# Designed miniproteins, single chains, continued (4), part 7

Each design is a single chain, and the fold is of that chain. pLDDT is the mean over its residues in the fold that is shown.

## One batch from the design tools (miniprotein)

Design m12213
Fold by ESMFold2-Fast:
Structure m12213 (fold): chain A 94 residues (1-94)
Amino acid sequence: SRETIQNIINLLDKNYSQIRDILGMSDAQFNAAYDAVKTALEKSKNLDQAYLRIYFTYSGELRTGAIKLLQIGVGLYLNNGKYSEDIIKTYAVV
């Protein structure tokens, strides 16, 4: 749903610095992956469409990074929107 997507975007925005630090990506790689996942979410009606947009729009490390961020956002959403380092680490596996 659009509400679920907006909640995930808000959770990624809120936890931006913590996610960046845990993933150990360069700032350039993280920012590119973040822009990619946010763009895919904003253009999508549901999470399945966001996944497909990332898979068909991006490739290589950028695709992998964007998928990691999408999964982390979903994990945080399912954790009632609460920050968890364990959720970030678990959902970063792609």
Scores: mean pLDDT 86

Design m12214
Fold by ESMFold2-Fast:
Structure m12214 (fold): chain A 70 residues (1-70)
Amino acid sequence: MELKLEIRIQNMGKYADGIIETLRGIAAIHDKLHVTVYDEGSTDNSAQKLEDAAAEIPNLELTVIKVPRS
């Protein structure tokens, strides 16, 4: 089964480890997990932490879309 998730982030570095743990658990019970991350102008390493973790999970495809601030 394929699951698609969309998440929005802004300066969520302190929550990144929790998000990664949750995504890893979801990926373990699905054939494919597609995650789209909308980064709303983060100044921390939150998006990079998610990309690094996704690279280590073979059935997780993660796309980061940088959203310009209004």
Scores: mean pLDDT 75

Design m12215
Fold by ESMFold2-Fast:
Structure m12215 (fold): chain A 110 residues (1-110)
Amino acid sequence: SMAEEIEKRVEALLEKLKNAKTIGEMTEAIEEIVSLMEENPEYLDQIGRIVKDFLENSEALGTRLILASHVSEEFREAMLKLAEVLQQSSDPEVRAFGRTLLTTLKSIEM
C-alpha cells in the first residue's frame, strides 16, 4: 500500500539521519523528511508518529541533533521547519512533540 511505502521511505530517511557523518548530511536528511511530510499531507500523522518515536527512542541521536543545532544555523533552520510541519498534524501527540522541539530549539537561539 502507499502507507507502507511512505513508512519505508521515512524509516530510510531516519536511518540516513542516524548514520550521517557531517552536519551537512544531517541537514539534507531533515530537509528530505520535511519535504516528504509536505508532499504527503494525508500521511502527516503517520510520518509524524514515526519521526517522534524514532527520535524519542535514540538519546544519542537527540544529543547530536541539539549539538548540531547549536553550531549550525542552517541545520537549526531545518529543525525549525521540522517542528513547524509536525505542529500541522491532526495527532495531538505529534503536535506536542513539534512544540517541545520548537521550545528546545528556541532555547539555543536565545
Scores: mean pLDDT 86

Design m12216
Fold by ESMFold2-Fast:
Structure m12216 (fold): chain A 55 residues (1-55)
Amino acid sequence: MLSVAELRAMLDAARSASPAEAERIIDEVGRQALTLPEADALEIARLIAEVQAGL
């Protein structure tokens, strides 16, 4: 299972990636977030929204 730190690193990579690659990373991170505790899942969801707003 991926940790919150690993998912955050993936989202940071998405910020510097091409739009197509960023969308793929966001999709993967969103899927992995379903396995996290509620508080961590909400934090990752917020970060996904921030990355998507920047695209």
Scores: mean pLDDT 79

Design m12217
Fold by ESMFold2-Fast:
Structure m12217 (fold): chain A 66 residues (1-66)
Amino acid sequence: SVMTKEEAESAFQNGLELKKQGRYLEAADAFVKAADGFELTLGETHPNTLKAALLAGMSGFFAKTE
């Protein structure tokens, strides 16, 4: 499914809030959705896409070690 930029931004903000709460598995899922949405709407090398992908990877790593 194609996401809008606003949906990707919403997923990114949700990821940040979940991360703040220490909910790393849910944060990782939200950041993956944000990264996918930003890649589709802005391109794979856009700063927002790269930032969301980095946060998804970091949050996923923390979730697996918790």
Scores: mean pLDDT 83

Design m12218
Fold by ESMFold2-Fast:
Structure m12218 (fold): chain A 74 residues (1-74)
Amino acid sequence: SPLEEVQKQLGELGQELLEALKAKDEKRAEAAFERARDLVLDYYRSQGASDAELAAIQRALDAERKELLEKFKS
């Protein structure tokens, strides 16, 4: 199913992000986060999410990304 495919890809990107964090590779972590963000937004868009719902999801993901990236620069 499309949901199972998205869940698998998110799991793989989660592993990529953990490896980037262990390597202290901020650019690799940023790239993994961008791919995960696009995947999530594309999935919800394909399910008929409204522009308002997509904007709310994007804001939540952007906040999580900012918090994660601040930990590299602390």
Scores: mean pLDDT 81

Design m12219
Fold by ESMFold2-Fast:
Structure m12219 (fold): chain A 73 residues (1-73)
Amino acid sequence: STAEEHFQSGLEAKRNGDEAFAAKNYDGAIAAYEKAINAFEKALELDPSYAEARKELESASAKLLGALVLKLY
């Protein structure tokens, strides 16, 4: 698979996480954001210069933290 394919998989997983988060399904959001992070990390492993993948990784990581905090409270 290519860096682009992993990047697109990450965007889909992030979107699924956003939908779960909006529904207050924090377990689903956590799982989806973890999947997104893994996909963006694979894209960056294949292409370390992939600036958009790095930006999306930062976004997904912040969203994961938010979902984890809300699950605890």
Scores: mean pLDDT 90

Design m12220
Fold by ESMFold2-Fast:
Structure m12220 (fold): chain A 99 residues (1-99)
Amino acid sequence: SALMEALDRAAEAAKAVRERVLPHVSETLATLIAFFAGIEALRGPRSLEELLGAGLAATARLLARLGIQPELYREAARAAEAGDLERALALLAEAEEAE
């Protein structure tokens, strides 16, 4: 079932957020990242790194559009979109501390 495969991808993305993202950011940011990664997983087959990058980028873009540390969150989104997840996480942590 395509739905079951999509849900399995979303579950793997949520696990990766708990293990790789949550140590660096608040539970609120981690929840948003997992939410957007889950939406991307439902849109079609993606690698785990692509799902994490999409979740990080979408969360950062949302916060920048809301006017929250817009320069730092835009830079985080660009790093995530470029596949530099380590830099994206560091910039997200910096932006959250600056709030």
Scores: mean pLDDT 86

Design m12221
Fold by ESMFold2-Fast:
Structure m12221 (fold): chain A 74 residues (1-74)
Amino acid sequence: SMEEKIKEILEEAKKKFEEIFKKNLPYDEMLNEVGKVVQEARKKLEELGASEEEIQEALNELYKYFAELYKKHK
């Protein structure tokens, strides 16, 4: 289903976020790497044929996950 495919894309992006945080990069470099993951996820969602609303919801979930990781680390 579309929902399951979106979830898989999000889970992969979340794993990449965790790997980025483990590298303990300077904040600006961390944001650049996170930004690349977000853009990659957007492209995968667009290729999947997700609606703009589904894409925005998915990206919002990634931003919330980033905030939780950031809170946990500092």
Scores: mean pLDDT 86

Design m12222
Fold by ESMFold2-Fast:
Structure m12222 (fold): chain A 77 residues (1-77)
Amino acid sequence: KAEEIFKKARRLITEEARRNPEAYEVGLEAMRKIREQGLTKEAELDALIEASKRLVQLGTRGEEILNLVKEAKELYK
């Protein structure tokens, strides 16, 4: 279930990135941070939470994505 919710969040981020160049840059920054933190699941979840907060500021579907990533992080505890 955590994997399914996380997959949905990643899909929504990809969809936002395809229609918004600023959202694409947010996605690239998240991937860079995940790599710098050693590609751990914790680093991935934290990077996606920060990316989702940035997407909210851009007026995208960031709030929906943020809620999904937070739910996935809670289930991965």
Scores: mean pLDDT 75

Design m12223
Fold by ESMFold2-Fast:
Order: structure tokens, then C-alpha cells, then sequence
Structure m12223 (fold): chain A 76 residues (1-76)
């Protein structure tokens, strides 16, 4: 399968799980999930356009970090 699609699915799952573990409201979890799904679509498109596995992994890590920081700020 496409590395971009696989990384995108992992990103959505990990960020959604992390937000729930932080105790965010269902509405906030849904908002973060929607943004993660948008980033997952970007990763899929990059992979389909021929981005290297290394580039896809780097972008996925950066997007995951950004979304995790969003979740942490909301959990304060």
C-alpha cells in the first residue's frame, strides 16, 4: 500500500487516541480528528505524487507534533 496513506491512518489514530487520553471533550476530540484527517489526505496526496518514504515520515512526524501540542494546550 501507499506509505502516505499508511502514515495518514496512523496519524489520525494516534492523535485521536492521545486527545482522548488527555481527557478532552468529545467535541474537541472530533475537531482534532477532523484536522488530523485533513493532514492524512495531504500525506496521501504527497505519496501519490511520488514523495519519498523519508519525506513522508518527516512530514507525518511534524504534523503529529503540531496536533499533539494543540491537544496539550486544550487539556490545560
Amino acid sequence: GSSGRALGLALVGEVTRFAKELGLSEEEVERIREEAERKARELTAMGDAGASPEELARVASERGRELSEWAKRRAR
Scores: mean pLDDT 83

Design m12224
Fold by ESMFold2-Fast:
Structure m12224 (fold): chain A 91 residues (1-91)
Amino acid sequence: SEKEAEEYRKKGEEAFKKGNYEEAIEYYRLAAVIYEEIAKKGDEEAKKKLAETLTNLGKALEKMGKLEGAESLYKKALEIDPENEEAKELL
């Protein structure tokens, strides 16, 4: 559900703020899976939230030194939502 995805996204943000990047990655992945399922049903808000979640996942990967993985996620976020300014700035 969208509520479950938002809860995972918030847990990811809390973990990221604490420097628990591996935990943040796991929560962002869980959120992204749910948003992707909703977005496939034509939900445009879920597409934007998916792009934002993938951007945050990429930032967490950068903190762990996984730069190529992060760049791939920023590119995917822009493919999903071309207007995502944060993902544009991170490329």
Scores: mean pLDDT 88

Design m12225
Fold by ESMFold2-Fast:
Structure m12225 (fold): chain A 80 residues (1-80)
Amino acid sequence: APSDELLLEMARLFLEQAREWLANIDSLTPEQLAWVVHQLERWVALFEAWLAARPNPSPELVRLHQELRDLLAQMKAALA
C-alpha cells in the first residue's frame, strides 16, 4: 500500500492536472470534457479506495480528496 507521503504527492499531481483542465474548460470539446470527467471520476474512486484501506487517514489527505471531488462536481456541471 502507498505511504501517506506518496499519496499526498499523487493527490497534488491529480489536483494540478484537474485545475489545468478546469482553467482551460472553455477550450474543451464536449467529447474532451466527457473524457476529462471520466478520468476525474476514476481518480476520485481510486483515492476513495486508498483512504478506505487506511485505518486513520491524515486530515490533509481527506481534504485533498474533497478538493478533487469539488473539481469533479464543477466539471460535471459544465457537461450538463
Scores: mean pLDDT 81

Design m12226
Fold by ESMFold2-Fast:
Structure m12226 (fold): chain A 59 residues (1-59)
Amino acid sequence: VTESKVTAHITADGKVEVKSHEGDLLDVEAVKRGLEIAYRDLNLPAEDITLYASSPAPA
């Protein structure tokens, strides 16, 4: 199993900053865009968020 994770911070003005990332399964730009949309539409608090992705594909 291949795993990727991205930790990002949403600022009070709705900007997203990536604090760390591991692996290549998550597109960092797509994660930032998704979090910006979620912040605008769902009024998420300005907090650190970690997103995970796993691929079960064998080598």
Scores: mean pLDDT 68

Design m12227
Fold by ESMFold2-Fast:
Parts: sequence; structure tokens; C-alpha cells
Structure m12227 (fold): chain A 80 residues (1-80)
Amino acid sequence: APATLAEIAAVYPDFTDEQREILKELLELAREAVARSRASGQPVPERVLQLLDQGIQRLSQRDFEGARQVVEELRRLLAE
């Protein structure tokens, strides 16, 4: 099942609702990357994995703007 806001809140109880929404977007992008990897038979690109880790790190630091920048970069990479 896709990660729900409730599931994210259970794992990250100290996160705000805004942080949980951004984390949900990061998880949705991670799922898209995995789905594309399975469809193509190619591994998930290392850059995508690095950006996912960076996004989570920025969320943990309460850097919402930085986390959103990572989301946008991931969207661009996955749109190619």
C-alpha cells in the first residue's frame, strides 16, 4: 500500500503535518523510481537514491524549502 499520513506520523511523531506531506511526496517519487526500474530492468539511478536521502535529511532538519527543492529535482529526473 502507499504510505499514508497516518503511517508517516507513526514513524515520525515529531514531524509537523507539512513535513509529513513532503515526506509523502518523496515516498511517492521513490515508488515511481522503483516502478520504472522494474519496467526497464535497469537499477534505480544512484542520483535518485541520493536525492531521496537528501530530502529526508532536510525534512529531519526542518528545512522545508530545501526538502521541496529536492522533490522538484526528483520530479525533473523522473520526467526524463
Scores: mean pLDDT 74

Design m12228
Fold by ESMFold2-Fast:
Structure m12228 (fold): chain A 93 residues (1-93)
Amino acid sequence: MDERFEELLKRFEELRKKLRKLLKKVKKKFGNDPEAQKVILEAEILEGVALIEVGVARLLAKKGIDPTELLERAIELLEEAIKKLEEFLKKHG
């Protein structure tokens, strides 16, 4: 359980770094495009929810409750945000 928790946290942080790089790229190329602004906002909301899920997972882990489901959900939210930004870039780049 502890090893899996650490692996999931590492995966989450790697995805978060990728998401932030994509957000910067979209903002730089398309910052004045209303469609880009919508996708940016959607991605930032997904990151915000994912951070809340990680916060709750850390609290559950301290209480000896399995945090795995919340971490996996947080990872899925970041993957969805990344996919939305990558699809936008493919359509417009």
Scores: mean pLDDT 85

Design m12229
Fold by ESMFold2-Fast:
Structure m12229 (fold): chain A 93 residues (1-93)
Amino acid sequence: SELKELEEKIEKLRNTKKEKAKDEVIEEAAERIAKYIAEVEGLDEEEVKKLKESIYKGLKTYLELSDEELKELVELYLEGVDKALELEKEEKA
């Protein structure tokens, strides 16, 4: 059931304009990561801006993977989730 929910989310991301969906996800992730680090490290506003820009550029480069590379990463992630679910069943048995 969880695998089907993940597949539906992936299909929605694929059906959305790939470039727009990637940019929105990257911006949100960069903001959340920068805020978390700022809270832990006590960074100044100038440092937070620089950190957010650095994270955004890094994530954008990483997510500029080809459709084939992205598919491979998704398949590896799904395999990892399936393995984790099997381990959970063994611990409860």
Scores: mean pLDDT 63

Design m12230
Fold by ESMFold2-Fast:
Structure m12230 (fold): chain A 69 residues (1-69)
Amino acid sequence: SLEDFIKEWVEAMLGVSPVSLDDDLFALGMNDELARELAEAIKRKFGKELPLSDIKKNPTIRGILELVS
């Protein structure tokens, strides 16, 4: 699922596990570069476009899922 993909991606890239749906990803070590990489990975695998500004306004796995559902 998209949720499992994002969860596994952020846990791997940020080096933290487990990550909760409501954890602030930027508090866990995400930056603009990693957020762009996440958006590109989502676009490549699921065909969903996700602007960096939207990730920065909704910096949780739950918030990102709501943007692409």
Scores: mean pLDDT 84

Design m12231
Fold by ESMFold2-Fast:
Structure m12231 (fold): chain A 82 residues (1-82)
Amino acid sequence: MELSPAERRFLELLSEAAEAYGDGDYEAAVEALREALELLPEVTLPEEVRAHIIGVLRGMAANSKNPEFREALEELIAALEA
């Protein structure tokens, strides 16, 4: 199944956020999550993929010590659940 440019960029931004967080670049990690949130209206995800992503993001939020990163994750989770 072919991903749209927006869907491909959305998944790329989630990967960039995880990588930046792992590198200690919290500002870049938060920015990537915010860009992913802005793209979400253009993204159509199968229900099983969406549920899996929500689970991963919830795990990251629960284990995050950075308040801004946790807030950005919680905003993205809320938007994905809407």
Scores: mean pLDDT 81

Design m12232
Fold by ESMFold2-Fast:
Structure m12232 (fold): chain A 84 residues (1-84)
Amino acid sequence: ASPRQLELAERVAKRAVEEGLLSKEQAEKLRELLASTPLELLTPELLAEKLGLSKEKAEKVLRLAIEEDIELGVRELEEAVRKV
């Protein structure tokens, strides 16, 4: 996995636990899945199956992952501007 993909996996897993969406064990499984699978290939159905979640929780987790990916993209742009 790329450094960005690993960073995304860590951020999503941590936030999902902090927001009470996942247990620590489920968050570790999510982190491994996000590190090995591109975000665009993840569906709520796949997340529900892999993590043992309801579809509603899986949709919330996927939405959180999309939010964190957007935030990482913004941070990378800000860091690139600071380095120029």
Scores: mean pLDDT 80

Design m12233
Fold by ESMFold2-Fast:
Structure m12233 (fold): chain A 82 residues (1-82)
Amino acid sequence: DEEEKKAVVEFAERLLEWATRRMEELAAQDPSLRPRLEEAVQKVRELTKKAKESKDVKEAAEYAKKAADLAREAIREALEAL
């Protein structure tokens, strides 16, 4: 249980790091996307924090999934806007 929750939280933290770097790369290509990408990074960070503060693995996994889905969608939309 605790080990599974730790793995989910580590996944969410690595996702946040990757998403932050990827979104900065996209903002560098098109600065007009920066405000939207900064907002997306903030939301991913908030969801990652909720995963870390979750009571159990199921709650942590739910927030981690929301963070992953949000990051993927934000990056996809930015790529389509380029």
Scores: mean pLDDT 86

Design m12234
Fold by ESMFold2-Fast:
Structure m12234 (fold): chain A 100 residues (1-100)
Amino acid sequence: SIEEAVERIREIVEELSKKLSEEAAKEIKKLLDEFEKRAEGASYEELYELYLEFHEKVSEIVAKEAEKLSDEEKKKLAEEWHEFSEKMEDVLEEIREKAA
């Protein structure tokens, strides 16, 4: 269901947020709350588009976070971003299948 897809997105985003600064986590939480609100009553096609907008904004926050880090910390964040992206792709594949 759409509700289950939104819940899975929330869980994956919250896991990523635990690995970021408190400032970055707070900004992502605000974006996540806005995404969840807009996802209420959305179709799968609308949910996919809403997620793409959300993803772009989260990517910008993570990129800004990375600029402040050492090379070792940047590598760890890149690995965490890769894990986030892989987990999220599973959810997005389901959304795309349901949207088609």
Scores: mean pLDDT 86

Design m12235
Fold by ESMFold2-Fast:
Structure m12235 (fold): chain A 80 residues (1-80)
Amino acid sequence: PPLGARLTLPAPEGAPPGSRVVGTPEDPRASPGESTVGADGTATVVLQADEPGDYRVRVRFLDANGNLLAETEATVTVAP
């Protein structure tokens, strides 16, 4: 079964609370995750991966109309 991992990151300037967050891993062994920016200005994306390891994730912040507000990159470590 796939392994789950949580990525928590601060929202960049220009991505207010309520902005949509999409995490897209670069490795095909992991699947994308979605969330929203919380009232504290952080976002938590849950990703599924087939294997343990380090996964590079592109994180996009979108407004209510789907316009790109910001983009960043993070690494998620999935434990064995």
Scores: mean pLDDT 81

Design m12236
Fold by ESMFold2-Fast:
Structure m12236 (fold): chain A 110 residues (1-110)
Amino acid sequence: MAAPPEEVLLDDAARPSELDQPITAAEAAALRAALDAFAEVVLRRTDDPAARERIREVQRLALAALDALLAAGAPRVEAYGVLGDAIQAMRAILEGRWAEAERLVARIRA
């Protein structure tokens, strides 16, 4: 699938060739830390056990996807895409937007 137009426009302004470079272990560690921090924030905002379980599932899937991208030497833009999708999925769960959360989770699994 083609990259979202928003990411393409931001990446163009931010040096496209740099975002096409393989993600580093240090960057992957920073993205994992950011994902963990965000998951903790959203978990504190809900007492719904179904929402909490789904947020933790999104966190686990995104961490696994980031590890796979690092192992494959994937471009930075793909790793940032996973982080963005995971953040939006966790927000969608918190807001009760289950259909949107499922769509974003499917993208992380792909």
Scores: mean pLDDT 80

Design m12237
Fold by ESMFold2-Fast:
Structure m12237 (fold): chain A 79 residues (1-79)
Amino acid sequence: SKAEVIAKAIELVDKGRYDEAGKLLSEAFGVNPVDAAQALKVAKELVLQGKEEEALKVLLEHGFSEEQAQLIIDVLKNG
C-alpha cells in the first residue's frame, strides 16, 4: 500500500538513506526524489513538534498533492 511505502521511506530517512527514500517516494507518487526526501525529513521534524499545518505546507511546496501530503502526515503521526 502507499502507507507501507511511506513507512519504509520514513525508516530510510531515519537511517540517513535519503537517496533510497526519495526513490521510493518518486516511484509511488511521481514526485522529484530529492525534493521528496528533503520534504519528508522536514515534515517528520515538524510533526514531532506538533506543527502538523507547517508539515503539510512543506510537503505541498515540495510537489506532493493534498491527498498525498495528508496520508504522509497520518503515517508520521501513527508511527
Scores: mean pLDDT 88

Design m12238
Fold by ESMFold2-Fast:
Formats: sequence, C-alpha cells, structure tokens
Structure m12238 (fold): chain A 93 residues (1-93)
Amino acid sequence: MREEIVERIRELAREALSLLEPDEEKLEKELKEFDEELDRLAERLSDEELEVIAEMLEELIRLHKQPAEELSAEEQARRAAVAARLRALSERL
C-alpha cells in the first residue's frame, strides 16, 4: 500500500504541476524539487497523510480537466489554494 501511494503521488504531481506551469523549463525544475521532497516526506509521513496529499493532487487534476466554461473564478481560487497548501506542507516538514 505505502509504495503504491508514493508512486501514485509522483504520477499525480507530474500531471498537476504541468497544469499549473505551462513553461517546460520551470515545470522540470518544480517536478525535480517535488520528487526530492516526496522522498523525504515518505520517510516521515503516515500512510493517511500521504493519502491526503494524493487527494489534493487529484482535485487539482479534476478541476483542470473540466471544460473551460465550467471553470469558475472560484475553481481557479481552489487550484491556487491547493498549490499553496502543498508548498506550506513541504516547508513545515
């Protein structure tokens, strides 16, 4: 279970970050930083805490996959809030 959760988070993070950052060079840097942080988090966080991170990334991906007409200012604010929470979690740990 744990290895599956960590691998799923990596895959979800790649998708989510690509949706937030259209610049390929910046995206590659963000992905590398996230992978390094995830390896450290996997040693410290419980399975339940890792599952919360996966759920946050799934929400970001789902919001972006919705048609542009269905993406409200509220949903854009939610994407920004989730991204901010991911960064706050990384800095706290």
Scores: mean pLDDT 68

Design m12239
Fold by ESMFold2-Fast:
Structure m12239 (fold): chain A 96 residues (1-96)
Amino acid sequence: LEEEAEKYIKEGEEYEKKGDYEKAGEAYEKAGEAYLEIARSLPDDDPRREEYLEKAIEAYEKAAEAYKKAGNTKKAFEADVKAGVLQLELAVLRVT
């Protein structure tokens, strides 16, 4: 999953360079899904959960930006919502 997520991030970056924002958004979204799956597969006390949640958030934010540039407002909104929900989840985990 981590190798797969990293592959999708690189694919998204290459599509952005080519101006293929729709495919860039799709690649970043798949990376976010892969990082989120890793985070949720880890035990509650594993410090890597926060790290992978942060990576998932970053991937969804990149997907939202790419979809906005592609004019795909629905997928951009969906990606923004996913990032926002995960940001709240991460904030709750960090409350003392």
Scores: mean pLDDT 82

Design m12240
Fold by ESMFold2-Fast:
Structure m12240 (fold): chain A 58 residues (1-58)
Amino acid sequence: GGPGLAGTLGGAAGAAAFGASVEGARQGHMKGYEAGLRTGSEAVGQAAGIEGGRAGAA
């Protein structure tokens, strides 16, 4: 994806991936990754979102 979309897609993909199969405790953890996406650049946001999704799914 593009620079701006990359961060959005990373956050959305991470949230959808682990959010769908985990409880509210992990939902709170996912909120942290979303905040990271907002505070970092789009590249940092994309990386954080992807890693967050993988970690949450594991």
Scores: mean pLDDT 55

Design m12241
Fold by ESMFold2-Fast:
Formats: sequence, structure tokens, C-alpha cells
Structure m12241 (fold): chain A 74 residues (1-74)
Amino acid sequence: LSPEEAQRRLEELAEEAEKQGKLVTARSLRLLARAAPSMSPEQLQNALRELAETVREFENDPETAERLLELAKE
């Protein structure tokens, strides 16, 4: 997964979350998307997994969490 592709997919997920009224999730996704091009592959994979845990546990968004874990595997 290239940083550019990760940024695009994170922005897409943020747009979907915003349309569903999940504003906190959308904000977190946009922040990671902005940071993605400056991260190493290892940092990006770790950040995707950490965000997945956060949105699952604290934002009650298992669907977005699953998508983030899928991105971390690419």
C-alpha cells in the first residue's frame, strides 16, 4: 500500500463516516490521511491498526475498524 493510495482510501472512508454522522471517526481518518505521506510503511501500518482499535472500542464503529485493518495488510 503506497502512502498516496492510503491517503486516498482514508479520505474516502472519512467521507463515508461523515455521511453517516460519525464526525469523530471522520476527523480521525482525515488526520491520519494528512499524515500518511510523511510516514514510513511500518509507521503507517501501526497507525492504521491503532486507529482501528480506537474506532472499534471508543467510537463504536466496527465496520470502519475492519476496513482499516484491511488497509494495514496491503
Scores: mean pLDDT 81

Design m12242
Fold by ESMFold2-Fast:
Structure m12242 (fold): chain A 79 residues (1-79)
Amino acid sequence: GKEEAVKALEELAREYEKKGLLAAAKVLRDMARAVAQSKGEPDAEEVIRLAREAAEAAARGDIEAMTRHVAELQRLLDA
């Protein structure tokens, strides 16, 4: 559920931060906040998958792919 997804994203953000990948850590924390503030119960596995893909894109400097995954998550939360 939502709580599980938020916890997973926060833990993943800490791991990226330890590696010095601050952009990836930031996108994960921003996504975790969006999930926590959502009114619905999004699919935790789908949220975690999209967040991981966004973080990996951010880590490699693929801003276009990162933005696409963030937008997909936002649509999922706003539906």
Scores: mean pLDDT 84

Design m12243
Fold by ESMFold2-Fast:
Formats: structure tokens, C-alpha cells, sequence
Structure m12243 (fold): chain A 94 residues (1-94)
């Protein structure tokens, strides 16, 4: 039962990260002040950031012994990547 709950938590985390990735890529592509080359470079860095978050979810899943522990570890992931995300956002909007 707990194993199934943990798999569902992992799937929901993946969905959330991939939805955020798609939204951010769409936003970058909507900006008129960036060249195609600048957009490609920023999207590559954004993809690396989200891939890092997905790896952190995999690590949390592997190391957690309960659904509660997994949820707590996943909840901490955005904070671990916040500084890099803010740096990317500033570069995108300038």
C-alpha cells in the first residue's frame, strides 16, 4: 500500500515539474526581445534545471521509507533550486 502511494507521489511530482517546464519554455518563446539563439541557450539551461529537479525526485523516492518522508523531501526540492531559478528568471526578463 505504501509502495503504491509513493509511486503516485513520484508521478505527481514528475507531472508538476514537466508542466512547469512546458509553461516556462512557452513563456521564453513568447518573448520578443530575445533572439532565437538566446532563447535556445536559456531553454537549454532551463531544461538542465528541471532535469536536476527530476533527478532529485528520483533520489527522494529511492531514499524514502514512507509516503510522508517522500512528500517532505519532494517539498524541499524547489528550495534547493530556487537560487538558480531566480538567476535564470532575471536573465530571461532582461
Amino acid sequence: QEEKEMEEIKERAYEGIEEARAEDIAYINSLTHLTPEEKEALIAELNALYDGMLRAVDEAYRESKSPKELEEKIRGIPLRFREKALELQERIEK
Scores: mean pLDDT 84

Design m12244
Fold by ESMFold2-Fast:
Structure m12244 (fold): chain A 67 residues (1-67)
Amino acid sequence: SPVEEVKRQIAFLEMKKKLLQMALDTHVLLNQHNPELVAAEKKRFDEVLAELQKKIEELKKELEKLE
């Protein structure tokens, strides 16, 4: 159903967000002695995570219209 398709897409994007957060956490741990590098990479990850969150919110609005 269209509802199930949108729910699967949301789940996939939420999984991608979780994997990216884990990658950022690993980067912070490995570069703990270089705060400037950590800050620069956090900024890049924040931008990617914000884009993914926007996609998730758009799909959630689509889901509300289908339900």
Scores: mean pLDDT 84

Design m12245
Fold by ESMFold2-Fast:
Structure m12245 (fold): chain A 86 residues (1-86)
Amino acid sequence: MSPEEAERLAEQVLERARGLIAQALTLPLPEAIALLERLIATLEREIELLETDESLSPETRELLIEAARESLAEARAALAALRAQL
């Protein structure tokens, strides 16, 4: 993977996560919570896999992990806000 491809993938990860969070906020509360919980679980799994992926350069790995961690923080904040409405 080239550095340019890594940067593009990092941007796509962040954009997709933000899109899913925005979609969740338009859903009924139980469905919104379920979608965000699923997104959080997926992002946590992706970070774990990226941290152990020796096929990626350190620079590429750091970029993808940073994007996933930012996405995870945003998803967790959204979930906390929705759970406060329960």
Scores: mean pLDDT 84

Design m12246
Fold by ESMFold2-Fast:
Structure m12246 (fold): chain A 81 residues (1-81)
Amino acid sequence: HHMAMFNHLTTQLYNLYDQIHRATSYRDIMDIGVQVGRLISDMRKDPSSGQVVTQLETYLGTEIVTKMSTIVEDERKKKLA
């Protein structure tokens, strides 16, 4: 039911969000991106999840892109130290 699905999605989203924020390398982001893609693909098998899945895909994709930009800048700074 919708409440159980919401709780499950919230837990998975939190775990992926935490992983994105803890990522410190390009490799970490690539591995997280693969996990997000697989999760979204699996969720799309449930036709009732379409709207929520699209919103999650957009949100997590944006977070990954933002974190990747941060990692690139951090790697640039490492070259200076």
Scores: mean pLDDT 73

Design m12247
Fold by ESMFold2-Fast:
Structure m12247 (fold): chain A 71 residues (1-71)
Amino acid sequence: GHAQAEALEREALRLYLAGRISPAQAAEIGRLARQLEAGEISVEEFLARVREIPGLSEEDVAALERALRAA
C-alpha cells in the first residue's frame, strides 16, 4: 500500500545519501515501489526484482525488506 511505498522511497533515499546505491538503482527501487503500491506486483515479486538490480548488496536488499515490513 501507500505506507509501504513511502517507506521504500525513504529507505532508497537514505541508502543513496549514504553513498551505498547509485541514482539508477534508487530510481529502479522507486519504480518497483510504485508498482507494489498500485497492486501490479506482490511483496514477493518486489523483493525478487530488487535482488535482480545490478550492484545491490544483500545488506541493501535486507535494509529495503526491513523498511517494507515495518511499514
Scores: mean pLDDT 85

